# Designs tried in a protein design run: designed miniproteins, single chains, continued (2). Part 74

Each design is a single chain, and the fold is of that chain. pLDDT is the mean over its residues in the fold that is shown.

## One batch from the design tools (miniprotein)

Design m6560
Fold by ESMFold2-Fast:
Structure m6560 (fold): chain A 102 residues (1-102)
Amino acid sequence: KEKIDKLFELLVKILSYLTGAPYEYFLKPENKIETAKKIAGLVELATGDPRVREALEKYKDDIEKMKEFVYKVLKENPDAFIEYLKSLGVPDELIEELKKLL
C-alpha cells in the first residue's frame, strides 16, 4: 500500500516536470480528477495498456482504485514505461526513484 501511494506521488512529480506546472497544483482537491486523467493517459501512451483509463472510467473517477491499477500495470511493464519517460527527457534522478518502486 505504501509503495502505491509513493508511486502516485512520484508520477505527480514527473507530470510537474513534463508540464512545467507546480507540483502542488496537481495535489489540490479541485484538480484531483484532472491529475488522475493525465496519469492514466501517460501510462496508456507509455505501455499501450488501457487498464488505468478503464478503471478511472468504470469506478467513476475513484482515485484509490485507479492508483491500484497504476501500480499493477507499471509493475507488469516497468521497462516500457521507463524508456518512454527517458524519451521525454525526464531526469535520471526521477527514473532511479521510479525503479526503486517497481
Scores: mean pLDDT 83

Design m6561
Fold by ESMFold2-Fast:
Structure m6561 (fold): chain A 95 residues (1-95)
Amino acid sequence: MKERDSVLQLVAADILRVAADVNRTMFGDEETAIKDEAMAAVLEHAARKGVPIDVTLKIMPEVAKKIEELIKKGESKEAVIEAGVKTFEELLEKM
């Protein structure tokens, strides 16, 4: 059921947005907060496109690596999120 995959991906995105808030407000960890928000945006995008969860899980390690590289380079949160979604789309085309 494609609907179940979308719901699970949205739940995972929501958990990551909560994690981002905790990392930012309780631990002052802005880099981890940006990573969590970017990963959440990618999961929300996957859910909206109806991507199966198993496909998303195969792609996410490479997306996470790209997000981490951009954060280390000092890119803005908006640029990191955009690049994460774009990387996900490019990798999805190869599946």
Scores: mean pLDDT 87

Design m6562
Fold by ESMFold2-Fast:
Structure m6562 (fold): chain A 69 residues (1-69)
Amino acid sequence: GGDIQGTYYVSDEDFDRIVEALKKSIQDASKLASEVLGQENVHVSNGFPVDTDFIVVNVNGKPYLLVRK
């Protein structure tokens, strides 16, 4: 695991837009995986919390926190 190098602060609006984009991406990928595998209840995971006060992002290969300002 990488040590968190720092924190980026973003507005609530921008943070919520990023979270919603991540949720949609996970939902779309899970649906596609279910169709390809012919299985119900397939859920993809990218290892990032999407229902949280922070997101871990990689900037130039280093981990940072993205947090509401």
Scores: mean pLDDT 74

Design m6563
Fold by ESMFold2-Fast:
Order: sequence, then structure tokens, then C-alpha cells
Structure m6563 (fold): chain A 72 residues (1-72)
Amino acid sequence: MEEEVEKALEEGERAYALAVAAGLHDAARRIAQLMSELKRAYDAGDEEKVKELIEELRREVERVRREVAALA
């Protein structure tokens, strides 16, 4: 779980930087919020919420990648 959390946060940080550089401010805020929530859930030992937040964060990362690609 810790390794999965760490990897998800690294991918989130990269997507956040990409969203900011592309001017996708709403997407950047969503990713930052999800990363913060994931850290809190992990610290609280809420394994079910951690799994849910990892999945949601990964979906937002893919959304940013698609949106950036659409900007050409």
C-alpha cells in the first residue's frame, strides 16, 4: 500500500505541474486536493478510502493528459 500511495502521489505531482503549465487551473486544484486527501487517509489508516482516492487520482491524471493532448 505505501508503495502504491507513493507512486500515485508522484504521478499526481507530475500531472499537477503539467496542468499548471497548460493553464488547466481547475484540474490542478482537483489533483492537489486529491493528493492532500490521499495523504490524510493514509495517515489515518483508512485503507478503503486510500484505495478509492488512488483510483480517483489516477482518473484525474489521465483526464489531464487527455485534455493537454486536445490542446495540441
Scores: mean pLDDT 84

Design m6564
Fold by ESMFold2-Fast:
Structure m6564 (fold): chain A 80 residues (1-80)
Amino acid sequence: MELEVEHTTYTDANGVAYHIEILRDKEDPNRIKLRGVHRGPPPSAEEEARMREALEKYAEELKKENPELVIEEKEIVTVP
């Protein structure tokens, strides 16, 4: 799968900003993967749950804008 990576920020109701990467299939732009990016030490269970909720809400917003969108994967990665 050839992927194009787009970077965005989702801000939740508490004003917390999450770095989200949209990994889009180069040949089929309606097929995407979503990646929530956490920086620093591994997140606590509560932080992971909040990031998961933010990622799910962002996915729902994207599907409302484009009903043909297929979200193949939603993941959270930790980077140093």
Scores: mean pLDDT 78

Design m6565
Fold by ESMFold2-Fast:
Structure m6565 (fold): chain A 80 residues (1-80)
Amino acid sequence: SAKEKELEELIEKVSEIEGIPKEQIIKDIEATYASVEPEDRREYVYLALKAIIAEHEGKEEEAKEYLEKIKELIEKRAAR
């Protein structure tokens, strides 16, 4: 799907930025899945990848917005 292709492209970009293999990035994100609801995991991955890219590009305000949305997903899980 178009969303799955976008996630794959974001993972590849983060792999290039951080010098970490794609498999390790996926593993590191999956290790934190317990912090969010199952239905929110796809959005969580998307936001995490976008935050890393925004920080690399010097877009501090955009990165902060993505991190705040991640925080909301984590707090939603913690409140239940």
Scores: mean pLDDT 83

Design m6566
Fold by ESMFold2-Fast:
Structure m6566 (fold): chain A 70 residues (1-70)
Amino acid sequence: PSAAVQALRPIVLAETRRWLREGKPEKGWPAVTDEARREAAVAALDAALETVTSESQIQGVVEAVLRRFA
């Protein structure tokens, strides 16, 4: 992964935790109330970000994880 992707990783993970906890009404995604399910989603995102080679891939990976766990 690029240095830029690694620098963004903690921000991306923190925002994804917030979206899972609170929901994202603009996209019609409900809050995920199960803590274990939220942490599984964040772990899946963290693992996927290890394989990301450019910043342009981050949005797609986040949305794929949110679709899977929302």
Scores: mean pLDDT 76

Design m6567
Fold by ESMFold2-Fast:
Structure m6567 (fold): chain A 87 residues (1-87)
Amino acid sequence: SVVEELERLREEVREARERRDAERLARAAVEVAELARAVAGEPPLSEEEREELRREVLRLAEEGRLEEVADGVIGVAELAKRKAEAQ
């Protein structure tokens, strides 16, 4: 289910945060964004938009903002999970 996948991704993001794994965080962030859009009834991200988001997460991590990005992604996943549970 979408709820179970969002919970899995929240754990992925937490682990990426703890291990400071920017590449793992970037992959999880793209998956969270796709699921959040699906839950909201929005069209899926294009391949270009997915790659842009991945690069943006990696760039912010390089700037020392990995924990900030991870916390934001966890927040998005939690909101999407709550919305999915209400449907």
Scores: mean pLDDT 87

Design m6568
Fold by ESMFold2-Fast:
Structure m6568 (fold): chain A 80 residues (1-80)
Amino acid sequence: SIDEEVEDIIETLKKQLLDAGVPEEKAEEIAERIGKAYRELLEEGKLKEMKKVLGEILIELGKKYGDQHLIDIGEALKEL
């Protein structure tokens, strides 16, 4: 189901962020925001817009937390 897919993405992303040394509160915020955007795009069938929306979220969070790695990943997603 969409719910199971979204939960899997949130948990996987949170784990990857924690393994990369991102603080738990920040990792949880990033994973939840990405999961919400992914869910909305899946429910609307707008998967082609997903990379751009996720990229913009990562850039916003990278700027908020001063994390250049998140900004770089977000920019890369928007270019795909």
Scores: mean pLDDT 76

Design m6569
Fold by ESMFold2-Fast:
Structure m6569 (fold): chain A 59 residues (1-59)
Amino acid sequence: MEELEKKAKELEARYQAHRAAGDTEGFAQVATELAKIYEELGDMEKASQYAQDAAAARR
């Protein structure tokens, strides 16, 4: 769990960086990984939010 929390923080930083750069491919990839991590952590609201972000970016 502690490792997943650390990974979530790292990926959130990457999520913001890709979003700012307009990199939809990188954004979708990071959003997918964040959705999986928050599901594992039991944060279903964040997991759902990131899953929606990934789906929207992929069309």
Scores: mean pLDDT 79

Design m6570
Fold by ESMFold2-Fast:
Structure m6570 (fold): chain A 56 residues (1-56)
Amino acid sequence: SEEEIKRVENYVKALKELKKTRPDLAKYFYEKMKKNIPNLSPEAAELFKKKMDEAM
């Protein structure tokens, strides 16, 4: 859904901002989010994983 895409974009933006300021925390956030995937549809969850991997 459009809302799920926006949620994925928000997580990716958060990761990118953390990478600029605190790379150590960005890695922690990335690993934690991959283990605790937000409540998303299967399609949005796959997009989330892909986009988070690309952003890292």
Scores: mean pLDDT 80

Design m6571
Fold by ESMFold2-Fast:
Structure m6571 (fold): chain A 56 residues (1-56)
Amino acid sequence: GSEVRRALVEALTGEPAESDSDVELIRAVNKYQERNPDLTPEEIGLRVQEIIRKVD
């Protein structure tokens, strides 16, 4: 739900989520990847899964 999307944005960007939109979530993932250029797609996916698990 929206709580999971907000938690993902906040955890990935380090900033409060302004909305629960798919666009903001995509921007958050891109920002996290840019800040962590050495991470593989698999490692980014694991980070997303960890955040979802903690919110749920």
Scores: mean pLDDT 75

Design m6572
Fold by ESMFold2-Fast:
Structure m6572 (fold): chain A 94 residues (1-94)
Amino acid sequence: MKEVLRKVLSKVELTDDTTWAEFIERVVEAARELGLSEKDIEALRSMLEAVQEHSGVADSEPVTLGLTKLQMEYLAGEPLSDKVRLFLNVVTGL
């Protein structure tokens, strides 16, 4: 999963105004362009939805807002799921 996520994210630009809805859509499109199976694309979507749910950020809110919250939770020693920790590692290099 980590290497798949890295390859997909290398095709997706993340800006301060990119919403979660836009981000998930762009990630799914990038995964299709890379030739991932529908099963793998669905697993990737499920992972991103789980990360968004943990962040508490809505579809219309910025991904960077969710990342800031998750990074603050990590620094505070809050328990994070393996999916959330994996996402933070790939996106922020933590």
Scores: mean pLDDT 78

Design m6573
Fold by ESMFold2-Fast:
Structure m6573 (fold): chain A 77 residues (1-77)
Amino acid sequence: STEERKLLTGYMIKEAGWTPEEAAKYVQSLDPSRDYEELLKYFKESIEYFEKHEDEIPDELREAARESARSLLESLE
């Protein structure tokens, strides 16, 4: 779901030690057609969502994040 994607995205960004700005620049480097401000807003919202719901992350999502970090960021549509 969209909420699960936000939770996982926020977790991955925090675990990587990335800022929302760094995450937005990375995704834009993979697809320059993406709007930077839209990506930045999405990553900020994802981090905020994770901080409110970090206790709701199942262990399976943590494992998936480690293996799928780049592909998840690339799949943001």
Scores: mean pLDDT 71

Design m6574
Fold by ESMFold2-Fast:
Order: sequence, then structure tokens, then C-alpha cells
Structure m6574 (fold): chain A 83 residues (1-83)
Amino acid sequence: AAMAEAIRRMTELLAKAQKALHDGNVEEALKYVEEALRIGAQAGPELLRMTARAAIALGEKYSEEVKKKLEEIAQRIMDEFEA
């Protein structure tokens, strides 16, 4: 099913983002999160919201600065897909 494939791809991207943050590569982590959010948006608004929440929670565990950057990316993607 297309939704199951989207969930798998998003889960892999969020795992890569977590590893990148652990390795101190913030830019690479933000790229993976943005890609996961775009996949979520294509699959539907519920999946987009769930992915945004997971990404922000990931940033919160790492640092306030990373959390803020992830919130900004999530808001940008949500605004893009609402337009």
C-alpha cells in the first residue's frame, strides 16, 4: 500500500536524521527531516502532522537551537502544502 511505503520511507529518514544529530551534523539532519515532511505531506495532512511532531521531539532531545530550526522547517513545509 502507498501509505505503508510512505511510513517506511519517513521512518528511515527520521532514523538517519537522529544519527546525523548524534554525529553533530545538523545540516544533514535538517535535510532528512525536510524530505520526511515532504513525503508526509504527499501522503496526507495526518501523516504530515505526525512527522512534524516526531521531528520536533527529536530536536528537543538534542538542543533548543535544533528544536527551533526543526519547528521552522516544519512550519515552512506545512505552509507550502496549505497554499
Scores: mean pLDDT 81

Design m6575
Fold by ESMFold2-Fast:
Structure m6575 (fold): chain A 90 residues (1-90)
Amino acid sequence: MEEELERVRELIEQARKLLDELEKNSTPADKKRIEQYRKFLEVLEKQLEEAERHYKEGNLDEARRIVRRIIATLESFILHLQKELEKLKN
């Protein structure tokens, strides 16, 4: 469980770095879209806090369920951000 929670934190950090790179390579017109992506990441961070609370309270099944959903969502989101970055380079 702790390794899964750490995996979520690593994926969140990876998404933040991709958003920073996207912002650095974007035009002012892209700022609203990037802000929406950052807000989406904030929602996932709140879900991680809920999972950590369940884990600390001994609700392992619920914590694991939340963490698995966040991991799947973050992996899809990171892939989307990587594709957006590639478009800006071309």
Scores: mean pLDDT 85

Design m6576
Fold by ESMFold2-Fast:
Structure m6576 (fold): chain A 89 residues (1-89)
Amino acid sequence: SEEALKLFEELDKVMNDPSLSFEERRKRAVEILKKFLEKMGIDVSFLTEEELEYLLTRIGAETQNIKDPEERLKKAVEIAKKYIEELKS
């Protein structure tokens, strides 16, 4: 959705903002990721802050070379769903 795409773009913006401290970037990025996943209908209420930080790092690493925002968003959702399935086991 357009809203989910906007949230993912805000995630990239925050992570590349040189005016924010490392701690502030991490905290805001985790909040953006949580809101993004919730808007996509993905239940993240059971995820810890550490699990969200891991997911954020994994999404960044696997999608950083994808230039198309829609393709990047699709890949990010796939990564999130796979991680959630692992945690439910």
Scores: mean pLDDT 77

Design m6577
Fold by ESMFold2-Fast:
Structure m6577 (fold): chain A 87 residues (1-87)
Amino acid sequence: SRRRRLIEEALRHAEEAIRALEEGDTETALEHLEKAGVYLALVADDPDVAEALEYLQKAIKALNEGDAETALEYAKKAKEYLERALE
């Protein structure tokens, strides 16, 4: 379904953002977090997707404030909720 494909694309971007954050590449991480958010905004009527989007927005905010450690924690939470949405 379109919903499943959008969630799967968001999950891929969240995973790339986590990888980039673990490598200290905050610019690449921000790009992937923003892309994940674009995909999720269209399907935020799902409770697990809504939680993932909230954590994703918190991760973006943390990165914009220079807090990569907090951004990584929130990005991992977003990934957990996206995996739940695909069950």
Scores: mean pLDDT 89

Design m6578
Fold by ESMFold2-Fast:
Structure m6578 (fold): chain A 76 residues (1-76)
Amino acid sequence: KEKAERLLKVGEEQAAKVPNPRARDTALAIARGFAKIIERASPEKQASITDEEIERMAQAAVELGQLIAELDASVP
């Protein structure tokens, strides 16, 4: 589960830099979702995931978290 653990660590580090608490919490939730998907993948598929792919997934979680928080703030 080292790839899932790496994603959570990178995701937490990147999310900590997000000043909006809602965006941060949403980013962490997305990162945890990605980590669970990785954990459910076969060991062979997990081993094929590169560190660059993990960093991209963590960055995507932060970006999506910010977008979702912005959209949520606009809903009455």
Scores: mean pLDDT 78

Design m6579
Fold by ESMFold2-Fast:
Structure m6579 (fold): chain A 109 residues (1-109)
Amino acid sequence: MKTLEELKQRLKEAIEKGNFDEAVRALVELARHPEATVEDILEAIDYIFENMDEGEALQAVARLLRALRENPHFSKEEVIEVLKGIIEKYSGKYPAITRLAERELERIR
């Protein structure tokens, strides 16, 4: 696995180049990284929504949330913090992502 910093750089470069598939791969690897924090994940989500089309951003975040559930280094509480962060920041801006995060919260409870 690449270092956390290399994965963050890869994600940024992929988005800058318009390479959606590469951005999603880097994002999934970041979400599965044993050293990834809640802050790292929220930063990556912010970067996606700032630099990608809403539809592509929603697909990327859905894959990230799936990868987070597969990461044994993320506690249930940390996944809940990520989901709440998404809802708080994007509520009223992106109803589809808010709905996705709320649905995932119900599954985790």
Scores: mean pLDDT 80

Design m6580
Fold by ESMFold2-Fast:
Structure m6580 (fold): chain A 68 residues (1-68)
Amino acid sequence: FDEKVREIAERYGVPVARLRAAVDAVATATGKPKEWLFEPDEYGETAVERIARILAGLEARPNPKLAD
């Protein structure tokens, strides 16, 4: 779990702690175990990767707003 989160966080240039917190929040909101967030959806992307991409987009944008 932690190793995968670190790898994805580093790939997208986001802090590991932030990605872990976001993954925990999504797991709680969806009612799914954290491990399910590493399974690809119908689009072939995992929830963890999607979260990391969104967080990376927020860091790149000049003004704070909803995730990209």
Scores: mean pLDDT 67

Design m6581
Fold by ESMFold2-Fast:
Structure m6581 (fold): chain A 78 residues (1-78)
Amino acid sequence: MEEEIAKKALEAVKAGDVEKAAEILFEAGMKYGEEVMKKIAEKVLQEAAALGSEALLRAMEAVSRAFKKLKEYKEKLE
């Protein structure tokens, strides 16, 4: 599960689609929780770092957006 979601997010990063990568991560956070999203994000960042600096920067942006979306989502539930 985590590996499959990380792979999908990484493919979006490789395609330059930061918004899609962020949505994939955010949906995982909503469905499986913040801890699972964090583990997936760590896998995506590690794999993106191996691909090069541009991939890493896109992955960092996608992860940042996903965590911001999850924070806003959780705040609305309070």
Scores: mean pLDDT 83

Design m6582
Fold by ESMFold2-Fast:
Structure m6582 (fold): chain A 58 residues (1-58)
Amino acid sequence: SPRRRQALAAHRDGTLSTLELGAYMLYLQGYSHEEIGEKLGISPSTASKRVRRAERKL
């Protein structure tokens, strides 16, 4: 998808951290913030913040 390619490019150039990329990739797959938190071992609030930071930078 265009958003997936954009996120990967932003990670390659240092704009997105590995943590922001990981959460955002799961978000693009349709996972909720709760599901992302469970998959990454973080709170849903932390997952939401990482996704939001990724979107803000793109």
Scores: mean pLDDT 85

Design m6583
Fold by ESMFold2-Fast:
Structure m6583 (fold): chain A 81 residues (1-81)
Amino acid sequence: GSRRRQLQQTADELLRALREGADLETIRALVDRFMELRGWSPETRERNRPELVTTPFGHKQWVMDVDLMTEIARLAAERRR
């Protein structure tokens, strides 16, 4: 359905944004849209909000739920069929 196509499109856009080094606000907006389309509550979306953390060794690392990222990757792959 239309919602599944929007999920697939948003997942693909998010993976591109991550690969291209998009800013925190862009990544957060795409993840929030994905979670909203998935039907998650506002409270669940806030709990799963992406964070960009600087490690003690100076590396920048994205902190995101593993299951969420796995679903995003799967839906993005379906978009490319």
Scores: mean pLDDT 79

Design m6584
Fold by ESMFold2-Fast:
Structure m6584 (fold): chain A 94 residues (1-94)
Amino acid sequence: GPPLPLSERTRRDIEIYEELQKIVEEKGKEEAFRWAVERLKATPDEEERALILSALMKVFGVNTLEKQKALLDELVEAGAITPEEAERYLKEIG
């Protein structure tokens, strides 16, 4: 489908980031990961999926290619994303 309007995309990015940060502070990284997995499984929209992945990387402090690959591999194992989606994400951020 068409991409989200910039204003809505910005609102969604902030909202997802703040929710994940709150979960990490209140319940820890494992619960934040579970929340992200469930939300990804419930989200068919590619742009919203990219926002969730970006927010998760930021909140977890995943700042190296090795750590990004490891987190994406965990998301694939959890059934939250496909191996193809993980490879596409790595290519877009490299």
Scores: mean pLDDT 81

Design m6585
Fold by ESMFold2-Fast:
Structure m6585 (fold): chain A 64 residues (1-64)
Amino acid sequence: SDKELSQQVVDETLKVNPAMTQEQAEGLKQQTLETVYGFYAMVGRGGGIGGLMNALNEAYKLKS
């Protein structure tokens, strides 16, 4: 689910940066949920898991 996906992203980020505060982790979770909802809107037009993977790749390129 999207909630599980967003939590997994937070958990993975905390593993890489254990010095991150709870406040920072909550902010990251909120940003992740917004990103996931954006991807779901995109995928709703573009079909399934393949659309999600393409959307993720494009988002990483745009944010870098």
Scores: mean pLDDT 63

Design m6586
Fold by ESMFold2-Fast:
Structure m6586 (fold): chain A 96 residues (1-96)
Amino acid sequence: AEAKAKEELEKAEALIRADPENEANRAAALEHIKRAMEYLGVDVSKLSAEERLGLRKAVEALVLRVEAERNPEVSDEEWAEKGRALNARLEAEAAA
């Protein structure tokens, strides 16, 4: 179960690393994260609005991490601020 969850998370990361700006890759990465959650005993069909928001945040955090690795000249503090701004945007969209 845990080993299979890790394998699914690695597949999600590989998709984002291949093309972090590709919307289809982001959607596929989200599905792999859901499968990882299922291997850990979570029923993804019963996720709350907050849990679904958490999954969107996880995918976007992975995108930011890959972009940070490709742009080492940008500071960790600047990437952290971008992450906070993105989370605030996703929370506002979920509340609307």
Scores: mean pLDDT 78

Design m6587
Fold by ESMFold2-Fast:
Structure m6587 (fold): chain A 94 residues (1-94)
Amino acid sequence: MSKYDTFLQNSIKHAKSLVPGLDTMSNDEVKTSVYNIMKNVRNRGISMGFSDQQVYDMVKKVGDTIYKNISDNHKSSVQSAIDQGLSDIKKQSK
């Protein structure tokens, strides 16, 4: 397995493990926590030497994993965090 595939799979597994805890939080706490989860994945991906496209795709997959597994009342907060996190990556990829 490549370093990219290993990191991506571990990041997805970790994201899934965080969902029960996130579902106990307020909408504001969920948005902040998900944004920080995505930011940590991004920062680590950059430090590992992955391309901007690989980092973008990885962060998107982690965010989408949280969105898919979280309760419906938190989905709007998770989507807001995803949109912000991905926008930040796009601005730096130029």
Scores: mean pLDDT 85

Design m6588
Fold by ESMFold2-Fast:
Formats: sequence, C-alpha cells, structure tokens
Structure m6588 (fold): chain A 91 residues (1-91)
Amino acid sequence: APIPEELKEEISKAVKEATKRLFEAADAGVISLEEAIGLTLAIMGDLIQTAMNGGDLEEAKRLAEEAVEAVEAGDREALEEALRRLAELAK
C-alpha cells in the first residue's frame, strides 16, 4: 500500500536529520564516508518498509535515533543492536 502523506513527511524529516548527523560523523573521522552512505540507506529503507507494512514507525524512528547516537559515541555494539532491532520492525 502507498505510504500516507503525513508519514512521508515524518520519514523525510527523520531521514534528513539522520543523514546530516551521519555525514557530520564521517567528516569528524568517526566513521568512513562509505559507512555514512550505507547507514543512511539502511535507516531510510527500514523506516520506509516499516511504514509500508503498517508497523510502529515511532519505535522505528526511536531506533534510528539510537543508531545515530551510537555512531556519534563510537559505540559499535549499540549501533549493531539498534540496526538489528530496526530491521526487525521492518518485517
């Protein structure tokens, strides 16, 4: 089913905020540019898929935020856990 317009705006905002922070982390040398691109695509895809499946988009947005915070903190284990939980919501 198509994503409702209001959820498209929420997803767009969340993706823009995550993208900015991930690329700032890459500029700071915390992650590579390739990792910033990969993480942006993964987060965007999981948020879109969660919305398309009628899943908990608020939970997905929270997990995306946790993933970005983990990147900024250099916490790889927290990042991997947040991404796993986010991917689970997308299915």
Scores: mean pLDDT 86

Design m6589
Fold by ESMFold2-Fast:
Structure m6589 (fold): chain A 81 residues (1-81)
Amino acid sequence: GSSLPDAAQAEEMTAEIRRYFEENLEAIRKELASIDKEEALAELEAYRKKLEELLATTEDPAYRALLETLLEVVEKLESLV
């Protein structure tokens, strides 16, 4: 598989994911409005469940922070659909 990011890279990715979502909120909302709602929600639910499973088995604090940020993004995206 792909090399996992180190702790510093995971922290940077966490910050960048949060910033990207906040700066692109209206573009993301428009994109979500253009796709099938049932398909979008099914994909987001699948990602949320996978992230929750990974978070339950992950002990590294940097990876937990990254997974928690991705879960927050998925939950916000679900609220926009």
Scores: mean pLDDT 76

Design m6590
Fold by ESMFold2-Fast:
Structure m6590 (fold): chain A 82 residues (1-82)
Amino acid sequence: MEEEIEKLVEGSLEEIKALSDEELDEAIAEARAALADPSTSEEQKRWAQTVIEAIEAVRAGDYEKAREILREYYEERLAALA
């Protein structure tokens, strides 16, 4: 499970790093819209919050903070599926 979480974290980080500034702005806007929508599930809100925080960390050049944010999300998600 730890090795699987690390793979998910690095994969997500590389995806974020591969996006253009325009695509990152769109992703943040979509995530904020999801958080503002009362029909969004708690699981979807958690992912939306994670996306916003991870993108902001990457934009700040804090890749370790982005890894922490993504790791916490995937650890919770995998624990819920076990």
Scores: mean pLDDT 82

Design m6591
Fold by ESMFold2-Fast:
Structure m6591 (fold): chain A 70 residues (1-70)
Amino acid sequence: SEEDLKRFAEMLARVLKNLYGEEILKLSDEELREVLEQTARWLGEEDWFNSLSEEEKDKLVKLVKELLKK
């Protein structure tokens, strides 16, 4: 759901800020998507990430980017 996407985006953004700081903002959308997939796998959420459609994965990347800029 859209609410689940937002919740996971907030969780992933917090993890990425803690691990990488401002360096994460230098990544392209494609590179960020790969990092999000690896991070979801590390958190045990690989099955959830793989259940997302391509459109939902693109929305997740955009949501995480917006959260990282704040």
Scores: mean pLDDT 83

Design m6592
Fold by ESMFold2-Fast:
Structure m6592 (fold): chain A 76 residues (1-76)
Amino acid sequence: MNSNMVNVMRTYSNMVNNTSMPRSVRTSRVNSMNSRSTTPFNVMVSNMWNRGSGTVSNVSRSMNRYVHNVRRMSRR
């Protein structure tokens, strides 16, 4: 149930969509997380953010759909 990947995705999504932080700071943090890991999800989130579509709804939706599809494909 608890995968490290799900926790990382949630943390990444929260950082990107933290409305309390200036966009420039959030962009810097997204870039820093991408330099730590080249997972397909990190690339996707970075692309969404850089294209101006980085909102809580958009990132959370993409994250949840990605996790759901991965679980469905792997089954058990």
Scores: mean pLDDT 52

Design m6593
Fold by ESMFold2-Fast:
Structure m6593 (fold): chain A 123 residues (1-123)
Amino acid sequence: AAPTVLVVDDDPAARARLAALLEAAGFRVLATAANGEEGVALARRYRPDLVLLDYDMPGMDGYDALNEIRRLLPDTVLVIVSGASEEKHDLALAAGADAVVRKPASDEEIVAAVRAALARRFG
């Protein structure tokens, strides 16, 4: 079966684009979330194979969302998309992120990172 994905991004245009991109790449997008709190709730509900998480969100930040999702779902692949500092990227990897995609990122770079992270998990 196709790997299942949850997309978490506070920008509605980016969220729609990423969902369409991942569906076109052969993934099944179970849900999309507009913020970290919704992302955690939907991850708990749907238990996706992968969460694609915008790290640079207001409110519950990407770091808090990542920590909570990893605690709830130890086996879920976590790919973060971020324009933040190297220090914040290192903290995300230490907290259990499987990959970091640095903004600005092409659609091709995002799909490649998602595929590589899933291959490491299931290879």
Scores: mean pLDDT 84

Design m6594
Fold by ESMFold2-Fast:
Formats: C-alpha cells, structure tokens, sequence
Structure m6594 (fold): chain A 90 residues (1-90)
C-alpha cells in the first residue's frame, strides 16, 4: 500500500507515458497505459476514475482489434478482474 504522494507520482508517470503513446499513435501503448491507470485508481479506491479509464481503453481497443496475444496473460487477467470489480461497485 502506498501514501497518496506515491499514487500521485505513479499517475503522473503513467499520464506522461499515455501522452507519448498518443503522440506516436501507439494504440497498444495507449491500451496498456489506460489499463495501468485504471488499476492504480482502483487501488487508490477511486472506482469512478478506474471505470472511466477502463471505458477509454475499451473505446480505443474496439476500432483497433487488439489480439489477446498482444497482451500478457497477467494483463488480460487484470483487465477482467478490474472490469468485474468496477461493475460490482457501480
């Protein structure tokens, strides 16, 4: 578990990674950045923001067919677990 400052730093670093992926039209990098942002907000207890980032990931993923082979087994499990948990909180 982290102090709020640790979460804020991790979020800022992930937002910088997301901005770089967006600037380079790196769809896979954007998907991973959104997933990591959703995970960190979920750990922080901000379920609304976690849900927003998962929705942004789904929207960007939908028009670009990201294969399951493009994501690790751990990333896929994390996505499914977060989706189930967030849906249960909303």
Amino acid sequence: YFEKGDYDKAIAELENELAAAQANNDILGQVRSYLNLARIYYKQGDYDKAAEYLNKMRLIRSPQVIRESDLSQEELLTFHQLELEILSKE
Scores: mean pLDDT 70

